Designed miniproteins, single chains, continued (3). Designs and how they scored, part 20

Each design is a single chain, and the fold is of that chain. pLDDT is the mean over its residues in the fold that is shown.

## One batch from the design tools (miniprotein)

Design m8665
Fold by ESMFold2-Fast:
Structure m8665 (fold): chain A 78 residues (1-78)
Amino acid sequence: MIDSPTFDNTPLGEVLKRLFETAGYDVTVESAVALPVFSGSFYNVDPEQTARILAAAYGLKLEIEREGNKVTLRISAA
């Protein structure tokens, strides 16, 4: 089956978490601001590149920290 995550009015933090989890990472999302909701589908995307694009689209600052298979996403106002 084509693994194509689809989101409907999903909080952006959960969208980002699911993208990285689909890629095999253990993900923590930390947000200093209220996050928008997102609707859409992704197919065969890089989770880091997609997360950066989404953050930029919503005017948010995103910091990505990696420690082995663990990823921490820190979201703040740009």
Scores: mean pLDDT 78

Design m8666
Fold by ESMFold2-Fast:
Structure m8666 (fold): chain A 87 residues (1-87)
Amino acid sequence: AEELLERLARLLREALAAARAGDAARAAALLAEIAALRRELARVVESEDGPVAEPLLRAFEEEHRELLRELHAAMRAIGVPAPAAVD
């Protein structure tokens, strides 16, 4: 779970950088990788490791809330559809 969260943080930063650079194609490709990784994390949370993974994912989302907000704003600015965000 922790390794997946570290990879997610790296992909989010790369996607934000691509979006801010106006590279819509790269930003969209990175969003697809982020979506795949989020699906893997959801499976871990639903597994026997869920009691350990869920607090880590919650802490990750709290620590990266501003990064996620900035990413969504940058993606909207370049015309890439934002993934369904709960916030």
Scores: mean pLDDT 74

Design m8667
Fold by ESMFold2-Fast:
Structure m8667 (fold): chain A 68 residues (1-68)
Amino acid sequence: SMMKKAQETAGETLKEMVRLNGEEYAKQLIKHTSAETAVEALRKAAEASSPSVGEALRELAEIVEELA
């Protein structure tokens, strides 16, 4: 369905953005909140998201933890 394809495309786009700019996103999140708060928020958002979007958000959470 078109909706399923849109969710898949959104997940792929987010994964690409995290691969290209994940460290910058992580640094900004840590700067404006904390690593702990950012990781908790990202993991909670991942649980509420589609599987493909959730994977991208979990990858970003791991980058935040690595840089902390």
Scores: mean pLDDT 82

Design m8668
Fold by ESMFold2-Fast:
Structure m8668 (fold): chain A 92 residues (1-92)
Amino acid sequence: MVDELVEEARRVTLEALKIPDPEKANEHVVEAVERQAERLARETGLPEEEARRIATAAGLAGAALAAAEAFPERREEALAAAERYRAAALAL
């Protein structure tokens, strides 16, 4: 479950990095996180706010994994951030 959300967020962020407008790129990622939160709430019966917190933490983990791929010079830092956000999502 969380790993599926992280992988989806990684893919969405890699696609967003191809968008030249940073504001539109950010909107693309935010919309994907909201869609995953709605799906998670529907599938699990979790309150919408709890589903949104899990989707956001998993989204940040996926974004950090995408950053590790796109910016090799920051890979170690990005992978550490990804693990922290993934652990946070699992603890919710």
Scores: mean pLDDT 81

Design m8669
Fold by ESMFold2-Fast:
Structure m8669 (fold): chain A 71 residues (1-71)
Amino acid sequence: SMEAKLAAQATAAVLRLIGDLIDEGKWEELEEVGKLSIVERLRLYAERLEKEGDLELAEEVRRIAEELEKL
């Protein structure tokens, strides 16, 4: 289903964000991210990707957040 696909894409994106924070040793930031909703975590990841210059992936992650919020 489209809902299952969105859930899988959202999960993958959030896991990438968590992995990046672990690799960078940003434990305090990881704790703060853990307090956010999935949609808020996705929006934070999209903003981070934009700052890193990955505009295409940032747009995709933002779209996933918007579609998930509609559910």
Scores: mean pLDDT 87

Design m8670
Fold by ESMFold2-Fast:
Structure m8670 (fold): chain A 65 residues (1-65)
Amino acid sequence: AAEEAIEKAKKLGEEAAKLYKEGASVEEIQKFIGPPVQKLIEENPSLTDDQAQAVSEAVISAINE
């Protein structure tokens, strides 16, 4: 479901934010969150464009916390 994908994306963003605070580079963060986010979207091919956008926004919002 889209809600589950958004929740998982939010958790990935929170982990990315933690790595950023610990001094990780942008490249390291991209390697950490990129594949899981891409896999999450690939495993949910029924997501509408709006739902896929919501997943992306959830990651960004969590990173800013």
Scores: mean pLDDT 69

Design m8671
Fold by ESMFold2-Fast:
Structure m8671 (fold): chain A 85 residues (1-85)
Amino acid sequence: KQELLERARRLAEQAVRAAEEGKNDEAIRLIDEALKELEKVVSPLEAEILEGMVLIHIGVGKTLGEEAEGIKRAAEYLIKYIDSL
């Protein structure tokens, strides 16, 4: 499903930009939308792993007082994952 992967990638790229602008809530929303597109093309187990990795990056960023950086890294992780497919 090439169109779904392209949509997920665009959403993740928008999330990186939103996080760089300090728009943390917008960036998280865009990451969530990217994950929903990916859930349609990957296995349920892979979808759980992707969500877990996103939550780890965001959570670590919050704990370290670097929330925007954590969100950005979560979005970059999704882009790298999509580019590996």
Scores: mean pLDDT 86

Design m8672
Fold by ESMFold2-Fast:
Structure m8672 (fold): chain A 69 residues (1-69)
Amino acid sequence: MEEAIEGVVNAARAALETGDPIYLDLGVKELVEAGVSREKAEAAVRAAYEALKAGADEQTVKEIVAKVL
């Protein structure tokens, strides 16, 4: 789970920095492979992306992702 959370945060950051939405899909895939439902995975990745876009620090984003899961 922790590795999946790290992967989601990294994917959301890559999507924000590059403008390429494929990185969000990669984050969803990581969570689904870790046993998370697709709906929760999509919600977690979106929450991470919006938090980073709003200027939240990495630790805060990780906590948000963990709470959504």
Scores: mean pLDDT 79

Design m8673
Fold by ESMFold2-Fast:
Structure m8673 (fold): chain A 79 residues (1-79)
Amino acid sequence: MMPLPEVEPLSEEQRRRAMELFRRELGLKSKDEEEVRKIMREKPELVSGVAIRLVGDGRTDDAKLIINLSLQIDKEEEE
């Protein structure tokens, strides 16, 4: 069954994995998940750049995970 293709809800594990993946792709040395979350909100161009690189590496599922995390964080920070 195909879910709606726009935004897939993330599990807690998927959210943690996406955040760690984004941190590693940017070479962030910070272990603070709140700092990573802030970067994803304030610098969406970095999210897009990471996703493009991951797709280029054949890591399309990882790219989708990061994009979905970014969209979910943006939605959660609004309300």
Scores: mean pLDDT 73

Design m8674
Fold by ESMFold2-Fast:
Structure m8674 (fold): chain A 69 residues (1-69)
Amino acid sequence: MEEDLLTRLVEVASKAPMTPELRAALIKASNAIMNGDLEKGTQILADALRKAGHDDLADEVIQTGKELM
């Protein structure tokens, strides 16, 4: 479950330019997901994508989380 969600979220995030901020958010989200907090990890990544101006990818992250959680 956690690996499947993380893999899909990384795939979505990879559509955006990988900035240091987005990379840090991916690490933080990955740690939350691997510790069983799937909702928190999904939200961390979605928030980072919205701040970077990728509202469409943030929405895709939230939708992916709903489908896999």
Scores: mean pLDDT 80

Design m8675
Fold by ESMFold2-Fast:
Structure m8675 (fold): chain A 84 residues (1-84)
Amino acid sequence: MVREQIDEEAAREAVRGALEDALNYLKSGTDLRKAYIYLIVAQLLAALLGDEEVLKHIREAMKAVDQGNVEEAIKHLEKAIEAA
């Protein structure tokens, strides 16, 4: 068995941090591209942790950003942060 060396708590904090950064960029409206990049990072980390609830909210937020619906993206992202 491969030795697990990942600090799960640190990984969860990294997910939360990435989600909070994405939320700040969405709320400021200054750089939607950076918001999307942080959402991708959070999605990859949440997938590594197997957190399906956080992943669901991240995917909905990304979909809303792609549709230009920043208000819905913020709503889903806040739910992702609460679940993380």
Scores: mean pLDDT 79

Design m8676
Fold by ESMFold2-Fast:
Structure m8676 (fold): chain A 65 residues (1-65)
Amino acid sequence: GPAEVEEILEKAERAVVRAYLEGVSVEVLQKLAPLIRKAKTKEEILAAAEKYSKLVAEELRRELA
């Protein structure tokens, strides 16, 4: 439900912040942000990240585990 989607998005936000602090560019994050917002499942978020940044995908896998 909506609460589960919100929890997933909060975890994804924490992972993205960590990736930014570890050196992922703002340009990559700007391309990922709309894809993450449109995602309905953890799998969709991970698939979007894998296309743009392996580092963001790794941080998301850790947070969403």
Scores: mean pLDDT 76

Design m8677
Fold by ESMFold2-Fast:
Structure m8677 (fold): chain A 63 residues (1-63)
Amino acid sequence: EKEKKIEELLEKLREIQSKVLKEGKWTDEEKKEIMKIAVELHELEGSEISTEKIREHYEELLK
């Protein structure tokens, strides 16, 4: 179900964000995983924001 999938992705996102907050920096692996999760969430939610804009946002954030 869509809702369960969104909850799973949000939980993964929270886990990675928590780890990054604790470490104070992003690893390349974490950057790729966050972008992948963000794109999947966007597709499931049917957001007006393009997947490209989400990718750009995270690339800028993860510098």
Scores: mean pLDDT 68

Design m8678
Fold by ESMFold2-Fast:
Structure m8678 (fold): chain A 91 residues (1-91)
Amino acid sequence: MVTVRVTITAEKKKANEELAIEIIRSVGGVKEIKSEVIDIPGTDKVRIHLTVEVESEEVAEKILSEEFKEEIRKKLEGITKLEVSYVEEIK
């Protein structure tokens, strides 16, 4: 099993954690998603940290793809930053 971290920085009033989880869960082979929303002090922004466990490296590569990142940006409003990376030994 492979772990991918997705970090979305978004405007508080537009942030949609449930939709972000739904988009990622729509990828076949996603097994578990853990989510955490953190306020960025002194700003009107939040960070949505999604820890995604997938069944294979092929599924992880789909989530890391530019096409999938663009799908997230297209479906979610108020995104100011989107980061996706491998996580091998942490959750």
Scores: mean pLDDT 80

Design m8679
Fold by ESMFold2-Fast:
Structure m8679 (fold): chain A 66 residues (1-66)
Amino acid sequence: KVEETLKEALELAEAGELTPEKARELGEKMKEASAEVSELFHAAMEDLYISKEKAAERLKEALEKL
């Protein structure tokens, strides 16, 4: 379920459709994730305001840590 959430976030980020509201909703689903995966997800959300490519890279790292 955490994996599904990360995949959804990655798809939306790459499409440029990840809104702040959607990011918050997905973040709630990440509460059960490990600290490392959660930190990578939140770093990706912050990067989204700078570069969707960096956000996508962080989300891919989070998926690899699962």
Scores: mean pLDDT 75

Design m8680
Fold by ESMFold2-Fast:
Structure m8680 (fold): chain A 66 residues (1-66)
Amino acid sequence: AARDKAFEAGAEAGRQAALEGKSTLDSANEGGKAGREVGVELGLDPDASRLLGMQAGAVAAVKARA
């Protein structure tokens, strides 16, 4: 589904940012950017997609450093 793809994109971007040494907040912001791009391409609201990607990116960043 479109939301699942936006979430996955945000999670992957956040995970990569965390592995590069970025903070959880910066990783969330990178996740938000990726989630927004994928979400908008699939017809989702830009703001909702950004927030979804931010949440996914933050969670993925914490897990990547665990």
Scores: mean pLDDT 83

Design m8681
Fold by ESMFold2-Fast:
Structure m8681 (fold): chain A 65 residues (1-65)
Amino acid sequence: SEQELVKEAAEKLGIEAKSLEELEKHLERVRDILKTLSGVSRLVGEAELERFEKILEELKKKLEE
């Protein structure tokens, strides 16, 4: 089910989300925080953003099936 797939994605990201919309809002928050970071903190944030985007991409593929 969509809810189970969303839960799995949220668990992989270590966040609480009940819908794809909530996951996308978390991704936007990560992007906004990243804009305020510099140096090593920005590099860590960029790695976490990439991981988040890949997990959401896989979730969207599974939801389209």
Scores: mean pLDDT 78

Design m8682
Fold by ESMFold2-Fast:
Structure m8682 (fold): chain A 79 residues (1-79)
Amino acid sequence: MAEVKAVVSTQIGDRTAVGALVTHGDEEALVTVVSPAPAEEIKRAVEEAAKRAKDMEEFERLVREEARRLGGTATVTPL
C-alpha cells in the first residue's frame, strides 16, 4: 500500500495545486494534482488512491483517474 507522508497546497488563479510526497517501500514520488476542486477534496482523493493502491504503478493510475474525476490532472515524478 502506498503511504502519503507530506501534503502541501497552494492556489493558482481559479485552480488548486496539491503536492504530495508518496512512498511505497523504498520508492518515493512527488504527486502534483491541479484541479478546480477545493484542496480538501484533492487531498482526500490522493489519500484514497494511496490506500487502495497495492504498488506505485497502481497508485499512479488511481490518482490520475481521481484527478480526471475532479476536472483536473495529476503528474507523478519519481524521486
Scores: mean pLDDT 81

Design m8683
Fold by ESMFold2-Fast:
Structure m8683 (fold): chain A 89 residues (1-89)
Amino acid sequence: MEKRDEEELKELLKLGFSEEVARKAIELRRKAEELKKKGEDELKIKYYLGKALLLLAEEARKLGLPLDDETLERMKEVLKELEKKLKEE
C-alpha cells in the first residue's frame, strides 16, 4: 500500500493541498481501511473516513475550490454525531 499512499499524496499536492493536510487525510483513510479489514464497527470506519474528508474539504475551501458552506457544516454535523455514538458505546 506504500505506492498507493504516495500516488494519493502526489494527486492531493497537484490539487494544491498542503503536504501536512494531505498526509493526515491519508493516515485517517488508512486507519479506516485497517478497521474495515479487521471487521470493526461500521461507525468507527465512517468516523475516520469522515475525518479525512472533512480535513480535505476544509483545506479545499481555504484554497478557493467551490465548496458550499452547507456541505461543510453537514460534514461537521455528521462527524460530531458519529463521535457521540462512539463515546456512548
Scores: mean pLDDT 78

Design m8684
Fold by ESMFold2-Fast:
Structure m8684 (fold): chain A 76 residues (1-76)
Amino acid sequence: VTAAELMEALMALARVVAESDVSEEVRELVRQGLEHALQGDYAGAIAALEEAIAKSTDERLRAALRELRDLLRQRA
């Protein structure tokens, strides 16, 4: 996974979150996932993103979260 691929996925996720009515719970799970990833805890990041996916009802948001999760799995 390249830094460019990760950045593109993060930018796509940020746009979907901004354009969608996202619950505070899902936003908090996304924040926790990103904090784990920044600390190098990719397992924790993946777990938080999986919970965000399960709690999301917006298909665009779920797709963006799955893309980021799959990129992080390549780093783990």
Scores: mean pLDDT 77

Design m8685
Fold by ESMFold2-Fast:
Structure m8685 (fold): chain A 92 residues (1-92)
Amino acid sequence: MLEEAYRLLQELGLGSTALVNLLLILSDEEKLEELLKLGLPPEVKELLELVEKVPEEYLKEVRDLVEELKKKGVSPEEARKKVLAKIEEFIA
């Protein structure tokens, strides 16, 4: 599931940073609603459909990690690195 989304993202040339940003948006319900209203390109829509199939358990872990990093006052750049490492654990 996340491995499939990561492969699609690499095929699109967007890289792992775009997957991290997408999962951060999924941790923010308001931003996800805005994104869905914009009428996405087919490739991004396919990526969202793959991410939607990610178990709620993994999405919860990402949300909990983001919240923990915010409480610690971690920079956005460092937070993205931590979230990427967590995603790589789910893919491996």
Scores: mean pLDDT 60

Design m8686
Fold by ESMFold2-Fast:
Structure m8686 (fold): chain A 85 residues (1-85)
Amino acid sequence: SIDAEIEKVTEEFLSLVSEEDKPEVRKIMDEIRELILSSKDPGTQQLGVHTLKSVAEMAKELKLSSKQIINQLRTLKEALKVLLS
């Protein structure tokens, strides 16, 4: 399910950030999850999940800091708000 895919990607992001930053990442991911699920279009939901997965892989390969990851997720959340409004 899309929900299970988002949960899996959320755990991937949590594995890449410091312990102190995990609550903020979880909060942003919960907000992104609600935005993706609100679209009701399966294609849009799948695109959202694929985008999150790509960002997680990029963060891992580029060895982004916790703060850089948080900033990327905040940017993605704002972009999704515009696209899904």
Scores: mean pLDDT 86

Design m8687
Fold by ESMFold2-Fast:
Structure m8687 (fold): chain A 51 residues (1-51)
Amino acid sequence: PDWEGEGLADGRTLRVTARDAADLDAAVATLESIGWRVVERTPTEAVLERP
């Protein structure tokens, strides 16, 4: 899947943007497997937080 990630100013938050919902699902699954948690989501964008 094709996606981009951007770290936000608090150092613990990551914004991920994908081309479509399926690509975003795959990116989120990968990030959750390494400790990130989804806190907000749209069909093409997710905000994740590291505890």
Scores: mean pLDDT 75

Design m8688
Fold by ESMFold2-Fast:
Structure m8688 (fold): chain A 61 residues (1-61)
Amino acid sequence: TLTVRISGPAEKVRAVAEAARAGGLEVEISEDETSAVITGPASMVGTVAAGARELGLEVEV
C-alpha cells in the first residue's frame, strides 16, 4: 500500500482524483480541491503519481 498527496490547480487535481476513484483507489480531496490524498496498491498509486507529475502537479510520497 502507498499513499501520495497531489497539489496544484483544482481542475488538474480533480481530473487525477476522478481517474483514481474510477480505478478503485481511496481518494480524499481538500475542500478547495487544490490537493488530494490517494491511497492504494503501490503500482496503481505510482501510475497516478507519474500522471500527476506529467500534468505539472506537485507530488509527495
Scores: mean pLDDT 84

Design m8689
Fold by ESMFold2-Fast:
Structure m8689 (fold): chain A 58 residues (1-58)
Amino acid sequence: TLCAFSNCHKPLNSPETLELDGEEYPVCAKCYLKFHTELLTSENKEALIEEYKLKLSN
């Protein structure tokens, strides 16, 4: 199993579950924390979520 973010693709020993609009994605801890940190500091949270959904959906 690889991190669901295409820019990462690291093999996962203990995957975090990232939920976006009811979809669940296995991600590494760094990608999980990066997403949540960006979400907290983002001026447009909806646009950020859509951007990440596109990255995960291919």
Scores: mean pLDDT 74

Design m8690
Fold by ESMFold2-Fast:
Structure m8690 (fold): chain A 62 residues (1-62)
Amino acid sequence: SLDEDIDLAMGRMLAAVLRLTMTRNEHSPETRALYEQGIAAARAGDIATAMKLARQAEALEA
């Protein structure tokens, strides 16, 4: 559907941003795993899960 196509396009952009964030700094294995899960969710078009995982990763390294 159109909504799925939009979610996939947004997911590709979000995945690229999360990958860049992950590569900018050294991260703990736990934080890295959250970013990797977020990237996978974003690529699947699950924007809500990707954003939730990204926020969890940020909170762990704050």
Scores: mean pLDDT 80

Design m8691
Fold by ESMFold2-Fast:
Structure m8691 (fold): chain A 79 residues (1-79)
Amino acid sequence: LEELMERYIRLSREVLRLLEELGKFDAAEELKNWVVQTMEQISALVAAGRHEEARRLLEKAIEYLEKLKEELTKELKDK
């Protein structure tokens, strides 16, 4: 779980940086809100002893961020 949390935080920062570089400030703000909400859900699941559900939610969140990073990186290169 700790490795996944570190990956999630790093990816979140990278995606936010890419959005800011592209001038997508509204999308960056929406992503910040989504990241906070996802972290709150993970914390609630962990507190409830639902560690497997927390891990799966985190894995899905990471997958989403990786796809978004790939798309934004391509957009930045094509500019």
Scores: mean pLDDT 81

Design m8692
Fold by ESMFold2-Fast:
Structure m8692 (fold): chain A 80 residues (1-80)
Amino acid sequence: SMTELIRIVTFTLLEKGLNDLGVEVGLMAIRLREKGASDREIIAEVIAFLISRGEVQAARDVVAALEKAGFDVSAGREAL
């Protein structure tokens, strides 16, 4: 679900002290869903965004957390 995706991403970033980035990514995910993006597409864009901000380890941790929760992270993993 969108709620589960946003929760996992936001909590993973909050745990790393990246609170402002967590909010920014959460809002990005909502905007992408409003444009009709799938969970897979949202994950890929979130990971690409985190990498563009220099947060490569945070991006890896987000991929791991989402994969553990049963999301398809293949596109996100390709961006790493």
Scores: mean pLDDT 86

Design m8693
Fold by ESMFold2-Fast:
Structure m8693 (fold): chain A 62 residues (1-62)
Amino acid sequence: MTYKVKVEPTEEQKGASVLFVGREAALKAGLPAVLDTDLTEEGALNAMLSSASGAILEATIV
């Protein structure tokens, strides 16, 4: 299944980095962050997760 995700950085995370696991956990936790990327690649997903400590993820299934 293919995803395209938007992750928008919050003011707090612009200068700080906190790691969390799972895009679905971030979505359900209501963490606000936007990074426009395709999650079919693990490298892109890992880069997104490493930058997001307060992220709301928008995911589109295509």
Scores: mean pLDDT 43

Design m8694
Fold by ESMFold2-Fast:
Structure m8694 (fold): chain A 87 residues (1-87)
Amino acid sequence: SAEREFEESLRKLLEIAKKNMSPEAAEQVEKEIDKALEALRAGDYKAAVAHLAEVGKLGFNNISDKKALDEMFSLLERAGSALLELE
């Protein structure tokens, strides 16, 4: 389901953040992921997309490993596509 794809993508995003960022930056990613999930539960798809954009910004600013950053953006695209199916 689209909900499963969205949740799995966010779980993998957090794993990449924890492996490739400082604990403080990874905590910020986790907070944005939690906000995206809360927005989805409230039916606020625009807010969910905005929080995914903040995850991408945090990744760009805090991940130096190109492969990890590329994987994060691939997962963000997958999460965004799942949100469009849920709309």
Scores: mean pLDDT 87

Design m8695
Fold by ESMFold2-Fast:
Structure m8695 (fold): chain A 66 residues (1-66)
Amino acid sequence: SAELEELRKKAIEKARQQGEEWAKSLGADSYEVSEVDSLHLKVTGTKGDEVFEKIIDLVEIVEELR
């Protein structure tokens, strides 16, 4: 439904923001956010030679939006 698609878009936007904040909190020089599957985003932060990865569960984000 249109309502479900809108909710998913909001969840993805919020998850991207949380991922970017997480990477910045680690002092990452650069970061990338990508969709792994329909329910998960992957955040990759790089600081010099160090690489940090985090998976964000979109179901948890959706529950926060309710």
Scores: mean pLDDT 81

Design m8696
Fold by ESMFold2-Fast:
Structure m8696 (fold): chain A 71 residues (1-71)
Amino acid sequence: MMEKVGKLNLEMIKALKELLDAAKTGPSQAEEVAARAVELAEKAAKESPAMTPGAVAIKRRAEALVAELRA
């Protein structure tokens, strides 16, 4: 059923929100949130190919955040 995909989608949305919020908090917390978001995105893509575009978007956002913090 769709339940598993729905749960992963909600977790990815939550991770994205935490990632955007962490950008305002500080480098250490933002790096931790980014690492967790990347792991979740990879896990979601592995579980369902349909989640791949969302997973790629989250991964890209996490990488961009880390790059901004190091600039």
Scores: mean pLDDT 71

Design m8697
Fold by ESMFold2-Fast:
Structure m8697 (fold): chain A 83 residues (1-83)
Amino acid sequence: SAEEERDRELLEELKRRAREEYGDLLEKIRKKAEEEGLSEEEIEKVVEAAIQAIAAVLEGLADWSEEEILEKVEELIRKIKEA
């Protein structure tokens, strides 16, 4: 449907903006995951989760600060390390 296609295009644009506008935050997140001993696959999973969280904030679906996003990322890293 036109609505589903529009929503997909919007999500991809928001993810692109997240990568471009929040590059420093995403680099910080990547380095934190590397320091915690995550594999390359696990690091990419953490970075993708951060991109999705930033995209949700940009769309207005969430009101998370950078600090709150980092806290959520730290929780995800903990869960991955326990798996």
Scores: mean pLDDT 81

Design m8698
Fold by ESMFold2-Fast:
Structure m8698 (fold): chain A 99 residues (1-99)
Amino acid sequence: SAAEEGAKKAEEGGEKAKEAAEKGNEKEAIEEAEKAARYAGKAGRDSGTKRARFMGESGEGSGRVAMATGVTSGEPALGGKLGGEAAANGGKAAAEAAK
């Protein structure tokens, strides 16, 4: 389904954000986490259910907050890693809620 495809891309983005953060590549960690957040939101919106939309958009929002907090605290790599993880979790929850 479209929700499952969005969830898969959010998971892939989250994994890439984690790998970039582990390498100290702050820019790539944030860019990949941002992609993951967008796909989590899309997974929710493409679900056709209110619950899946809530889950996907919550993952997108939580991911963005983690990224912003990382940047403002001087830990952008950690922000990208945690933001990507939150987005991946939200996308997965959206796909499950879409069933």
Scores: mean pLDDT 89

Design m8699
Fold by ESMFold2-Fast:
Structure m8699 (fold): chain A 85 residues (1-85)
Amino acid sequence: SVVEEFIKLAQDLLENPDLPEEEFQKKLAELRELTSQAPEDVKDLMEQAITSIRNAHYLLKTNPWLARLLLEEAKAFLEELRKKA
């Protein structure tokens, strides 16, 4: 399902939050494409996960503590999403 593909891709990004910018942007675009195809009732959780992952990526060097909190937040959104998948 689109939701399961999203969870897998997002999980890969959570494991590698320091990917090179070009590769990170390609994966982020894939997450957004999957979100556009998802059922309406899960889109908010998917968008929240994307936002947390994106913000964590850009904070890794300047605020690694906040980046870790955002990655934990993204994991929580993925856990809720998995319950609905």
Scores: mean pLDDT 87

Design m8700
Fold by ESMFold2-Fast:
Structure m8700 (fold): chain A 88 residues (1-88)
Amino acid sequence: NPEEEKRKKEEELKELAKKLKEFSDLLNKPKATPEDLREALRLLLELKPHFSDDQNLDGLRALRGVAEREGDEETVREAEALIEELER
């Protein structure tokens, strides 16, 4: 059913938009906690199959930058490992 498939795609796009907004909001916090950064990484990994490698790299680089500012070395290392995997 083409209409049913179209509605399913619209619902998936709404869910992706919500998760992308949550990711952006976490990274734009003036004082992101390690827990905020871990949640941002989790959201980015859930979004990964729905975005291009370039878009995922941009997201990972943004996350790494915020983690570096906040001194979250664990999140920096995880983001760098994922960046290296995508840049290969």
Scores: mean pLDDT 82

Design m8701
Fold by ESMFold2-Fast:
Order: C-alpha cells, then sequence, then structure tokens
Structure m8701 (fold): chain A 61 residues (1-61)
C-alpha cells in the first residue's frame, strides 16, 4: 500500500515529468495520487498489479 510520502512523490513526478510518462501511465499515477489502491488502478487500466507497482517505483525513484 502507498504511504502519504510516496503519493507526494508521485504528484511531484507528474508535475515535473508528466511528459515523460505515457497517457496510460499518467492516468495510473493520477489515480494513485487521488488515493486509489494499486489493485484498483490495475483493474481500471486492465493491467497486472505488478505493472502498477513497477510504475510507482519508477515514478518515485
Amino acid sequence: MLTEEVRKKIKEALEKNGEKFTERERKALEMLAKGYSAGEVARELGVPVSTVSKLVVKATK
């Protein structure tokens, strides 16, 4: 599950590096920033939860 600090980093990544993410990746990160779980985002986008988790790691590096 995402902590508040991780969600803040996701928001900062979207604001500073939004153009470096695909449209689908931006949607996933925006949903995570709004408080949706990785599982809910995975279901909404039709991707595995592991894909969402990898995206979070990349965005918060």
Scores: mean pLDDT 77

